# Designed miniproteins, single chains: the designs that were tried, part 53

Each design is a single chain, and the fold is of that chain. pLDDT is the mean over its residues in the fold that is shown.

## One batch from the design tools (miniprotein)

Design m1833
Fold by ESMFold2-Fast:
Structure m1833 (fold): chain A 96 residues (1-96)
Amino acid sequence: SPYVEELLKKIEDLVRKRLLEAGYSQEEADAWAKQFADTVKYWIDTLGLRGTLVLLKKEVEYAKANPDKVSPFELKLLEEIRKILEETLAKVQADL
């Protein structure tokens, strides 16, 4: 769907931008951003947009509960990705 394509591009662009800002190389930022977008695509293909949002909310809760295992940087990325999914789901629901 066009909404999923736009969502995945937003996630890839966001992850790349945040990694570059954090001092990662262009090659590393491109590779990780693609991996994150591909992972989210797999979740959407398997669980749908709503199911993916539920999973991502659980990942955020886990990150908050385990600051020794999930860095503040990773938690911030998960929260920003969650927000993009929520905005996309709201937009899909408004257009139906």
Scores: mean pLDDT 86

Design m1834
Fold by ESMFold2-Fast:
Structure m1834 (fold): chain A 65 residues (1-65)
Amino acid sequence: MLEITDEDIELIEYLIKQGVSDEEIADRVLAVRAGRENRVLTPEEEEQSRKKFIEKAKEIKAKME
């Protein structure tokens, strides 16, 4: 499972301001992280990380509103 970084938080905040859905935010963050780490995520790691990023997006959105 991917740990959430400060860069991930910055990207999430940017996408929230653009009106992107929580699920699309998670997909975008996962794509950026996979590219940065130059590796393919396992299906289980992808699912766990996606859920984690969705929850983080919801948390940040609540704090911004």
Scores: mean pLDDT 77

Design m1835
Fold by ESMFold2-Fast:
Structure m1835 (fold): chain A 109 residues (1-109)
Amino acid sequence: MEEVVEEAVKAAVKSIKETGEVDSYGLREALREAGFSDEEIEKLFEAIRNASIGDLKAIEELEHPVLKRAALEIAIAYLEYKKKTTEDEKVKEELEEIIKKLREKLEEL
C-alpha cells in the first residue's frame, strides 16, 4: 500500500516540477489500487487545492498519514512551479510563505 502511493506521488511531483501539471488519472488509479476509496481520493485532491492557497484544514482532516504526506508534497511541487514561472514579486513572496508553512508541516510527519 504505502510503496504504491509513494511511487505515484513521486511520479506526480516529478511531472509537476517539469510541466506544472499532474497525471490526475494515473494518480487516482494508483490510490484506488492501494485500497483508498473514491471519497478519500477526493478529500486528498481537496486538501491539495486548499493547501496551495495556505489553508491546511483539509490536510488535518485526512486520517491516513500517507495521504497527508502526499497532499503536502504535491502542493509544495505546485507552489514551487508557480513561484518559478510567475513574474509578480508580490505573488512570489506570498507563495514562499505558503511553501515554508507546508514544509514545516511535512517535517512534523
Scores: mean pLDDT 82

Design m1836
Fold by ESMFold2-Fast:
Structure m1836 (fold): chain A 99 residues (1-99)
Amino acid sequence: SLREELEKFVEEAVKAVGDKRAEPIARAVFIMASNLGIKLDLSANVKLLEPALNDPVNQMLLRMEFGTKVTNALLKAYEELKDKDATIVEFIRKALEYL
């Protein structure tokens, strides 16, 4: 089920990052990707999330579902990493710095 895949992704992300505060960030990342039909793993390039993060409608939906703090953390992290070959785990780690 989607919930089982979500919880597994969140658990793996928390283990990879080494910080339980990654839980809400990882949850938001998985759900936004799933809503767009994007299959994510932690080693995937962060640019796969560009359609979710650079579309104003998707940004609004992220704020509605995950709140302003999580959404702003994701947007700031993406702006820093978008021109680098950064992974999803590096993206989650960077977003934590902005919480």
Scores: mean pLDDT 85

Design m1837
Fold by ESMFold2-Fast:
Structure m1837 (fold): chain A 84 residues (1-84)
Amino acid sequence: MREIFESGGLKVAVEVEESPGSAVIEVENLGEKPVEIPLGNPSSTKSLRVTDLDTGEEEVIPPGGATRVVVPAGGSRRLLLTEE
């Protein structure tokens, strides 16, 4: 599925592909300014591993934690999310 969020000159498209215990999300910044996307781990018991599929960089969000994903103007990020 693909959703477009547009407000005040910001335009972001988000696509999500879900599987048991994992998801791939693609975020496209269609606007002229960098955008910070909040990414939270709603689990109270499991950590969430976030892997950037283009760079191979990884980070771990603890249960109930959150991080921010920066998408440059006109750029995109593709992330693999896995429960641990």
Scores: mean pLDDT 76

Design m1838
Fold by ESMFold2-Fast:
Structure m1838 (fold): chain A 80 residues (1-80)
Amino acid sequence: DPELREEMLARIRELLSKVKELTPEQREEILRLIEEGRLFEALELALRALSPDKEGNKKGGELSREIGGLVGETLARINS
């Protein structure tokens, strides 16, 4: 469903815009991969950028859960 995917993309864009740990280049690449339908590569890049073992690791866990939740909920609603 294109409408559900667009909603998911809008939420991901909003989350990425609020993450200071991501560089503008990383944010643009993530968005490009998502637009190309390479969603898993985009998620891997986002998680990788937030993988450091400091406060960023906790932030990475939170963002990973939010992005994973959005993807999971979207897929579950499509299958429901």
Scores: mean pLDDT 64

Design m1839
Fold by ESMFold2-Fast:
Structure m1839 (fold): chain A 90 residues (1-90)
Amino acid sequence: DAELKELKEGIEKVLELLGKFVGEEEIEEIKKLAVEDPEKAKEKLAEAALKALEKHAEENNREVTEEERKEAEEGARKVVDLYVAILEKE
């Protein structure tokens, strides 16, 4: 399935980008947790996304909004759910 492959590649690219902010080690732990404890993986990925947002906001002399924090948390949950679903279909 070409669409599933493209979605997996997209998720991997997002995780690689987040690794630049929180470290590759943290992303590897999140990937492991996605299979072992999906809820904890969602929490860890949300923390990583929030750290990336805070760093980006600081570099642009602005504050992270409550809306951005919620979007990062919801996005992290969806990414973990999609990652697990893709692994289950392989």
Scores: mean pLDDT 78

Design m1840
Fold by ESMFold2-Fast:
Structure m1840 (fold): chain A 63 residues (1-63)
Amino acid sequence: SEALVDRVARLCGLSREQAEEAIRILKAGYAAGRGREAAEECMEKFGLTPEQATRAAVLVLTE
């Protein structure tokens, strides 16, 4: 949702497009039982801290 994209973008200091991609990666990873790997991918790709990656994952899972 737009609200989720805005929250993730603000939390992580990302553009809207980067936030949408991060949400896609996290949703797909958690659905496949590879949530840790998805969070690590977002940290590497977008320069997120562990705290930012964890909070973004929580936002995605609690939508």
Scores: mean pLDDT 85

Design m1841
Fold by ESMFold2-Fast:
Structure m1841 (fold): chain A 80 residues (1-80)
Amino acid sequence: GSIRTKAAHVLLELAKAKNLEPGSEKHIEYAKTITLGDLGAMGYHDDRDKILEEIKKLVESPEKLREAIEEYKKNPVEPD
């Protein structure tokens, strides 16, 4: 869904900004520190609480996190 795609976008941009491999231990560590303010700074103003909840679910499974990012790469979306 759009929430999952937005969460994947945030996670991919974090990996790029920190020069980290998506789904790596360090990427997951940084992803756990994401705040509602970080989502707003990326232009995600709607459903920020749901996007953050989805990020928290994805970081519990590195494989699902990587799958979500690959899905995003095939069908990218821009922030609102």
Scores: mean pLDDT 81

Design m1842
Fold by ESMFold2-Fast:
Structure m1842 (fold): chain A 68 residues (1-68)
Amino acid sequence: SYEEYYQNAKKMFTDIADSLRARGLSKEQILDAINNARNWLLSQETDPERQKAIEDAANDVEAEIKAE
């Protein structure tokens, strides 16, 4: 389902952000890493519902990071 793929993608992007933040990377570097991960996942996905879940999850995590 959309919700299942959204939650899984959001967790993955959040875990990436948390890991990079713990390593002392800048907000800009973290956002670049999330965007690169999003683009890589989208390049491997053919299902439109899963693509939307990935895009929405990445956008939401990026918005949270930008609000910091």
Scores: mean pLDDT 89

Design m1843
Fold by ESMFold2-Fast:
Structure m1843 (fold): chain A 64 residues (1-64)
Amino acid sequence: MTPKELLEALKKKGIEVEEEEFAKITGITDLEKELSEEERKKVTEFLRLLGIELPEDDGIIDEK
């Protein structure tokens, strides 16, 4: 998953995140490169800080 794909998925769920804000908080500047395991961890923490809404059918993170 790339940051660009993640931000697009969030927009479809009604959560708009600016690319600059994402890069500043996570330290990820390449939005078209696939996230490393470490970067995915930082992204997950960032999404938790935003209070991501979990849909009834499927969630984007931490639904197990």
Scores: mean pLDDT 68

Design m1844
Fold by ESMFold2-Fast:
Structure m1844 (fold): chain A 102 residues (1-102)
Amino acid sequence: MEKVKEAEEKYKKSEENVNKLIQDAQTAHDARLAAARAEGQRKYDEAFKKSPELGEKVKAEMDRRIAALEAASQAALDRLTQGANDYIEQKKKEYEELKKKA
């Protein structure tokens, strides 16, 4: 009984830790994109003050860079989420195996 309870507590704690990890990673992803967009806006505003045409060119370049950053950051978040889910599934199987042997 004790080993099954320990495995259940470990699984529950792992699930909580994984959920927090995913939430923290999502928050970091959102913050990174917000910072990139703010920097892009700042560069656009500075360029626009010199020339509207220069502003539009800077906007197009920043939009491309932000899109590339968003894609790369999303791919990293998806990979982390998959790895985290694989980890919790392994802990769940360990718990279920101990439960069957008890």
Scores: mean pLDDT 83

Design m1845
Fold by ESMFold2-Fast:
Structure m1845 (fold): chain A 78 residues (1-78)
Amino acid sequence: MDELLEKYADLLTPEQRALIREMLAEDPSLKPLVELILNLAKQSGILFPEEVIRKAAELVKEGKHPIEAILDAVRENY
């Protein structure tokens, strides 16, 4: 977990880093969602606000695929 956050440290605020660490500690099944968010930030410069990250995590916990969860969370906030 720490290796993933360290790799993308320059792309995350301390608050976003804390949120992601907390979410993964509570539910390790969110790891693919976190990896997708961080890869999008690195490749496209897309930085999601904490609210979008939290909403996407909630949708993944409800059984949505990480890609669909991010798209739905973005639509709700934009």
Scores: mean pLDDT 73

Design m1846
Fold by ESMFold2-Fast:
Structure m1846 (fold): chain A 63 residues (1-63)
Amino acid sequence: MEFKPGDIARALEDVTLASSPPVTLKKGDLVEVLKVHEDGTLEVKSLKTGVVGLVDAAKLEKV
C-alpha cells in the first residue's frame, strides 16, 4: 500500500506510536500521514489527540 504526505489512514489494530510519551492508537483511529520514511515507517499525526509519532505502514490502511 503506497502512502503519501497528506493521506488519511486508519489503524488496522491497536498500535503504539513511537512518540514521547508513547501513544497507543486504537483499532479504527484515524491519522494523517506527514512523512514516508525509506524503511517503511510513517510519521503520522493522530487526528484524535494531535500527537505526532512513527508507526509501521503495515499497521495502517489508506482511507
Scores: mean pLDDT 80

Design m1847
Fold by ESMFold2-Fast:
Structure m1847 (fold): chain A 88 residues (1-88)
Amino acid sequence: SKSEKLKEELKKAKSVEEVSRILYDFLAEEVGDREASQMTPAQSLRTLYEKGVLDKETLKLLKEILSKFDSPAAQELIKTVDELLKKE
């Protein structure tokens, strides 16, 4: 499934920039490159969740990976992940 492939790619990420690239690539496959490029990181995560690409297990993994990065960008992504996890 797309969620399993996304989990494999996320496990290889070494930075928040790599996480963002991976999320963008999966988002662009769902909505197209033009639409994906206009979305904020929070909108991108919500869209991937609504499309079923970010299931509960993938969201938990994403939070775990982001928590290893000490950056404001990672903290903002974690806030959106926490909001989405509360919906399940």
Scores: mean pLDDT 84

Design m1848
Fold by ESMFold2-Fast:
Structure m1848 (fold): chain A 110 residues (1-110)
Amino acid sequence: ESLDELAEKYIEVLEEIIELMKKLNADEEYIKKIEEIVEEAKKILEDKTLSDEEKYERLLKLGHELNEILGEYLESNPDLPDEDKLKLRELHIKMVEILNDMKELVLKEK
C-alpha cells in the first residue's frame, strides 16, 4: 500500500470514531476536536510538497492528540457501556496499526 492509501484508512478510522461518539451523545466539544484532526489529516494527505516521511510524522502527532482527547472523553464518561468503551479502544488500536504500517513503509527502500 502507498502512504496516501494508509492515510485514507487513517481518516476512515477517525470518521468511525466520530460516528460512534455521536451515537453515544458525546459532548460537541470532543466531536469538534476530532473533526479538526480529520480536517488537518486531509490537508496533510492533499499536500503535494510533503514527503512520505513528513506526512507520517505529522499524522503520528495527530494520533497522539487523538489519544489524549479519547482518554479525556473516557475519563469524563465512566458510565459509558463497556461494549462502547471496547469499540472505541478497538478503533484506536486500528489507528495505531495503520501508523505502524506507515512507519514500515517509510523505512523501506523502494
Scores: mean pLDDT 85

Design m1849
Fold by ESMFold2-Fast:
Structure m1849 (fold): chain A 66 residues (1-66)
Amino acid sequence: SMLQQQQALQRAQDIGQDYARLVSQVRDQTTQQVDAIQAQNPLSDMDVNALYSQRLADGVRQLRAA
């Protein structure tokens, strides 16, 4: 049915937009976290990619639960 196909496409677009918004939010939040750590300890060694990956994974789990 064309109706079912159209509904599937709309759901895919909605999921894509939710994911794009999540990625933007995760990047902003990770940057804020890194800035806060650097402000308190400018010589701190940190794995920014690990912080980003953990936050993104948590966000994806929340989207899947919704």
Scores: mean pLDDT 77

Design m1850
Fold by ESMFold2-Fast:
Structure m1850 (fold): chain A 55 residues (1-55)
Amino acid sequence: MEEEIKKELEKLEKNYQFGIDSVKKIVTDPEKQESIINVLKAMLERKKKELEEKL
């Protein structure tokens, strides 16, 4: 069970990191880039907590 949640967590982090990297490449406005990255980080933290609650 813990191993399954750990795999889901790694996949989630990988997907969000890809999103953040994409934002850095395509969004040239620093304010817009920072805003979007902060939203993605907040969503990742929320999703991580949801997975940890299953432990």
Scores: mean pLDDT 80

Design m1851
Fold by ESMFold2-Fast:
Structure m1851 (fold): chain A 95 residues (1-95)
Amino acid sequence: KLEELFAEAEKALAQFSEKAVPLLEEALRLAEEEGDRRMVARLLYLLGEYYLDRMEFDKARAYYERARRIAEELGDEELIARIEANLALIDALRP
């Protein structure tokens, strides 16, 4: 169920669709209710990606920071590295 919503959200993101946000928010709510911390971190990362693509840097940063905290708790080095690269990109685009 969560995997299905995640896949739909990824597809919407790839198409730059505004439909991505409600799909990601519903998936995030379900992941939080199930205690799926890994899925929560990945969904927060995708929300950060969505807002970064739209140059909404404050929202993107907030989601990335939330995702990073959970990724650090989980020891997800790959996700941490991806988030830090995107945070550095935001800083470069808005010095």
Scores: mean pLDDT 84

Design m1852
Fold by ESMFold2-Fast:
Structure m1852 (fold): chain A 82 residues (1-82)
Amino acid sequence: SEIDEILQRIEAVLQELRALIAQLPPEEAAAVTARVNALVQQIQDIVADYLAGKISEAEAKAQLQAILAQLEALLAEVRAKL
């Protein structure tokens, strides 16, 4: 499904972020990790709401795409620090 494709892309970005975070100084790594954890929590909430029938597939897709864009922006920010 389109949602599964977005979630696979999110997982790929998260894997790359985790690898780059390991290269940051401890204080910066902690700050970026907190931001990643907040976005992961939002993804879990969106998926839970979708599975519970609280939001439509179109709404879930739009919200997940917005979080993916935020993760990609964070990845670019972390790359710029290295």
Scores: mean pLDDT 90

Design m1853
Fold by ESMFold2-Fast:
Structure m1853 (fold): chain A 72 residues (1-72)
Amino acid sequence: HMKLTEEQREALRNALLEKGFTEEQVDELIEYLEKNIDKFKSVEEGIRALLQAAEKADSFEEVKKLFDEMLK
C-alpha cells in the first residue's frame, strides 16, 4: 500500500495543469496513478511514467492508454 505524499501530489497536480489538463482531469489521472502505484518500483517512478505519458499524449484519453503501456 503506497500513496503519494501531499507534496508529491501537489507537484504532480501543478505539472499536469501546466500541460493544459483541467483540474477534473488531473484529479482523475492522480487517482489512476495511485490505483496502479504498486506496479512501479517507487512512487517517483510512477509519477515519472504519468508525466511522460502526459507529455506524449494528444488527448486526456491517450494519457491513460500510454500509461497503461508502461504498466506491463
Scores: mean pLDDT 81

Design m1854
Fold by ESMFold2-Fast:
Structure m1854 (fold): chain A 58 residues (1-58)
Amino acid sequence: VKSIDDLKVGDVVELYGLFGPSSGRKITLNSQEEAESLIGKVINGTTITPSHIRIVSR
């Protein structure tokens, strides 16, 4: 995605461009706070940015 504003409640997102088994992980966003907390989370030394997230179901 381009920014956090592209994420909506109910979206199923995939994390990509990460090291290890966290790449390809799918997450359902149940709240706006959950979407916001995903951005900036560090997974295996990689800080999650909007570019690491794609929407796979909406």
Scores: mean pLDDT 71

Design m1855
Fold by ESMFold2-Fast:
Structure m1855 (fold): chain A 80 residues (1-80)
Amino acid sequence: LREEAAARAAAGDYVGAARLVAELLARHAFELHKQGRTDEARLVLNGAIDIAVPELEAAGLTEAAAAVREIAEAALRELE
């Protein structure tokens, strides 16, 4: 899974790589939420929005940044 995201990025599929990583982070956040660790789940998802998205935008990967934001925001809504 981690190797597959790296392979997509190496092939120039940054949007596909970013989506895969964001989906894995969302899954991890949902597992934390199921364990009663909802604050940690929110930290994981907010980290994707507050740290990863601006870094992708600064690198000119605007579509990859948008994909990460969309997935992370959708996952945050599921935690409500």
Scores: mean pLDDT 80

Design m1856
Fold by ESMFold2-Fast:
Structure m1856 (fold): chain A 85 residues (1-85)
Amino acid sequence: SALEEVQAHGDKLQQLFKDGFYRNFGEPKTDEMREKLEEAQQQIRNPGLDLLAQGKSVEEAKKAMDDQLKKLDEEAPEIFQPLLE
């Protein structure tokens, strides 16, 4: 189904972001850092689900999620570097 395809894509992108996070910053050591990581992972998924709810295509949903991952990767140092011990 369209929902399953978008969910699978979201899972992949969330894992890619998490892997990059662990590579660049290590394991989150504070509740604030864990919460912000979880928020970022949710922000990757939300655009795709929102577009499907609006009747947009799976391709448009996946592209929106890809664009959000790129944005979060670019913003990650500003978000997470201040939270490092």
Scores: mean pLDDT 84

Design m1857
Fold by ESMFold2-Fast:
Structure m1857 (fold): chain A 80 residues (1-80)
Amino acid sequence: SMDEERGREFTERLEELMDELIAYLRSQGKEEEAAQVEEYKKRLVEFLKEKIENDPAGFAAVLPQAEAQLEEARAALEAL
């Protein structure tokens, strides 16, 4: 469905941003923090996949707020 597609696209963009953060942390010698973000990423992606599969309409309802938060997080990362 459209809602499932939008959810998957959001999850992919979030994964990309988190991978960029992990790379940044490693570039700063913050290996422990990078490992913590990788662990959090795995749990978050599993949670999102389950939510999109079981409640796509509920996920779609919060997607605008989640998108805004992703944009803020990207801007914050780019400012580093």
Scores: mean pLDDT 85

Design m1858
Fold by ESMFold2-Fast:
Order: structure tokens, then sequence, then C-alpha cells
Structure m1858 (fold): chain A 93 residues (1-93)
């Protein structure tokens, strides 16, 4: 389940990195930190960084310059990040 979370975080990070928004780029950095923490077994730190990345993606959705295609990338990244957070929390049990 930790491995599933890492896979989902890598997908979210890739999508966020393709969005031309400073908020999406910050989300990608927090996903990189979350992946590193999860790989090191620090699930609490991984969850905190996923939650930060999600906040930045929500900010990206409020960017009026975002194209429909970029909005789809952000929404898909949010879906992967939310699912990853679920698996990280489950891995702590």
Amino acid sequence: DKEKAIELLKKARELASKVNSPYAQQAAKYFDEAIKAAEEGNLDEAIKNVDRAIQYLIQALNDPSLTPEQKELVEKALDYATEAGYYLRKAKE
C-alpha cells in the first residue's frame, strides 16, 4: 500500500510539472518531498507534504490564465494525490 501511494504520487508529480502555473510547480516540489519521505518510511512527513501539494493545486485551479487542458491536468493530479493520501494513511495502520 505504501508502494501504491508512491506510484500515485509520481503520477501526480508528473502531471503537476506539466502545468504552466507557479502554484502547480510548487505542488510538484511538495510531491517530490512526499515521494522521498514515503520511500524513507516517514509516512507522517509524506502525508504533510501531500496535503501541502493539494493546497497548491487548488490554488492553481483558481488561476484565470489556466487553459482547459491545464485545468484537466491539475484535476487529474488532485485525484491521484487524494488517492495517494488515502493509501499513505492506510499504510500507517
Scores: mean pLDDT 87

Design m1859
Fold by ESMFold2-Fast:
Structure m1859 (fold): chain A 67 residues (1-67)
Amino acid sequence: MTEEEKEFFEKVYKQAKEEALKQGMSEKMAEIYALTRAAFELHKQGKTEAAQELFDKALALARSTIE
């Protein structure tokens, strides 16, 4: 990720995580939501590689919650 992509990610991630926690999501669910939201926003900007990295992290966390 570029420095600009990192700054954008941190801003979106923090806001999305705070929003999810306010809605009553658990810490783990809020993290998955925030990663997915940040990935979606980066994908909309054409930052497909950065978006895919975040989707992979969200998927790994989601899989770990099922067992």
Scores: mean pLDDT 79

Design m1860
Fold by ESMFold2-Fast:
Structure m1860 (fold): chain A 75 residues (1-75)
Amino acid sequence: VDMNAEVSTRAAVLAIRMAAATGAVSEEQARRAEELVRGLGEDRVTAQQVKDAVLEAGASEEAAEGVAAMAVSLD
């Protein structure tokens, strides 16, 4: 996945929610990651910023990379 790829904040949030739905991240981690992404105040974010938000929320490296890849695929 190109970590410099830009995605809409909507795609990033959807990817985070889908990861919670599949159990890749907890509901609490998803909530925190969404807060971090939305807190950037941007309409578009990089895949790296999505990964960083998911990691900061306490998810694993593998889950964070998966969410970033999903966000790029959804955008």
Scores: mean pLDDT 85

Design m1861
Fold by ESMFold2-Fast:
Structure m1861 (fold): chain A 77 residues (1-77)
Amino acid sequence: GPGYEEALREFEEAMEEAIKLAEEGKYEEAYELLESEYERVMSALERSGAPQEVLDELRERAEETRKKIEEIKKKQE
């Protein structure tokens, strides 16, 4: 398989943590974690020459997580 499964798995774990923070009402921490991990993993994947499909998957997962955090926030306000 592509040698990027580990990086994507670590990113998934970070996204799960961001959602948990949002569920606890810690929205600022949730967004900060999402943004910092997205930048870190995206930079690492680009530097390693990851194909566009992998970069697109990372971006989509980050966008889905951001929307989920936003929905949680709206429901709690």
Scores: mean pLDDT 82

Design m1862
Fold by ESMFold2-Fast:
Structure m1862 (fold): chain A 82 residues (1-82)
Amino acid sequence: GTSTVTLSLNEGDDLTLEGVFTDEAIEYLRRNRSQLPPGVGVTIKATGEPVDEETARGIMDAAVEMGKNGFLGHSITATTRH
């Protein structure tokens, strides 16, 4: 299958997940939320196959890098084939 993930950074403290995520992916994202700079909220929208923990790790790494570089109000999209 194919999974498409859109990561958006916004002002705030919220982690918003749209789509199908494994329990392990959700737990990883929630536990690692503190790696983001203060005042950075994240919205992750996934379509297709469920987002697993490995994919969630990549998403969090991207969110941290974007947050450090001031990309608030910006989005990136990635497509993964399974």
Scores: mean pLDDT 82

Design m1863
Fold by ESMFold2-Fast:
Structure m1863 (fold): chain A 94 residues (1-94)
Amino acid sequence: SAEQRQEVLKFLENVIKTLEELSKKYPELKPYAEKAREILEKFKKGELSVEEALKEMLKLLQEVAELARKRNDSETYTISSAAAKEAEELLKKV
């Protein structure tokens, strides 16, 4: 579980960094970057389990992908879809 916790922590930090960079180009993503950071902070405080943090981040990434699809934002769609798939693969290991 300690190894899984570190892998998930790294994943969450990478998603936040990516969403924060994308939000500089696409300001509509700023609330999603802020929500991703809230998920990380709750996870770091032990308020979310590994499974709960991954499920919340997966849901967020799916919402970001759908927003990007509706706005014809292929960059955000590709990135968020790939990150959602990574979250699904990490959930299979929990």
Scores: mean pLDDT 89

Design m1864
Fold by ESMFold2-Fast:
Structure m1864 (fold): chain A 71 residues (1-71)
Amino acid sequence: MIDRAEQLAREYAARQGLPQALVDGLLTAIRQSDPEQLEALTRLLTALLEDDREGLAADAAEAARADAEAA
């Protein structure tokens, strides 16, 4: 569980351009969390990443439509 939460935190931080110090703080919080808190945090990060992916995918699809018509 910790490994997945750390991976999701790093992925989210990379997408948002968060500084390493904030990422380190988040990882420390994850390692010190209770199993229930860790599960809730993992669920939250997963939802945030999935919501961000869907928004970016929709925007990319519109851009690709114009590019495909130009080809």
Scores: mean pLDDT 69

Design m1865
Fold by ESMFold2-Fast:
Structure m1865 (fold): chain A 100 residues (1-100)
Amino acid sequence: MEELLEILVEMVEEIMRKAGLPIPEREEIIEDLEALLKGNDKEEIKKILFAVYDKLSPEDALRKVEMIYRLRKAGVEVDIDTPLEELEALVREEQARLAA
């Protein structure tokens, strides 16, 4: 759960940075995101994902965030801007390591 919240915070910061807007304090971003997660506001969460990954299809954007979440949960550090191909390779390496 903590890994998902951290990913969403980084995504909001990136959206604000790309828009040339002041980045809110991390604590304020966390409070807003926790409210969305508690309200199960899946559509607002999807809007954040699609705004960050605007060059990807919706399916690839969702797959990318799922891979980042899985890798971070496994202790692998990856940035939200890591290419999809690199994430796919890292997921395969992690799965091979766990299956050994």
Scores: mean pLDDT 79

Design m1866
Fold by ESMFold2-Fast:
Structure m1866 (fold): chain A 95 residues (1-95)
Amino acid sequence: MVEVAKQVLQTGIDEGLSKEHLQVVQDVLNYENERRGLPPVEVEIPEQPPSTPETLKRAGEKMAEIFRDAGDEEGADMMRSIGTLLARVVEERRR
């Protein structure tokens, strides 16, 4: 799971998620790792422009795919949910 969590965070960086949203993803991944008795995963999170709702949805699906490929359907559903929820928050702030 530590390697999967690193790949998920790197995918979020590559898809252009903001530092704020990447921090949410890292916190959720570390919460799950702690619950499973695994060490926390830390990746150096770069400063990036604010995420768009479209970027968040796309990144959430790609991060979910990594968990699904690793056989973790719960992790996949979690990543998809995070992407959708964060996208909704950004959309609401635009209105």
Scores: mean pLDDT 79

Design m1867
Fold by ESMFold2-Fast:
Structure m1867 (fold): chain A 100 residues (1-100)
Amino acid sequence: MFEELKKEILEEEEKHYKKAKELGDTGLADHEKWLIEQIKKAKTLEELKKLLEYGKTVYESRRELAERRGDEELARAHEEALEEEEKDIKRIEELIKKLS
């Protein structure tokens, strides 16, 4: 179960990485590449959750920056990624609760 969940999240982060490259956000792409490597090293649901919570804060910051620039398309893309991260965090929280 943990390894299957980790694989699904890695596939999602790889999509975020590709999207960041498409948007020309090299800083976000570098963040996603780093996050993918950290997720690969994660051994517990709690570690995985903390990594996604950190990723969520990065997308929150990026959305706010896009909104301040009036870049509505970029802000929307970051909001979509933020919603995905939040969904995954909630899924991990329910699994931790069920296994505790």
Scores: mean pLDDT 82

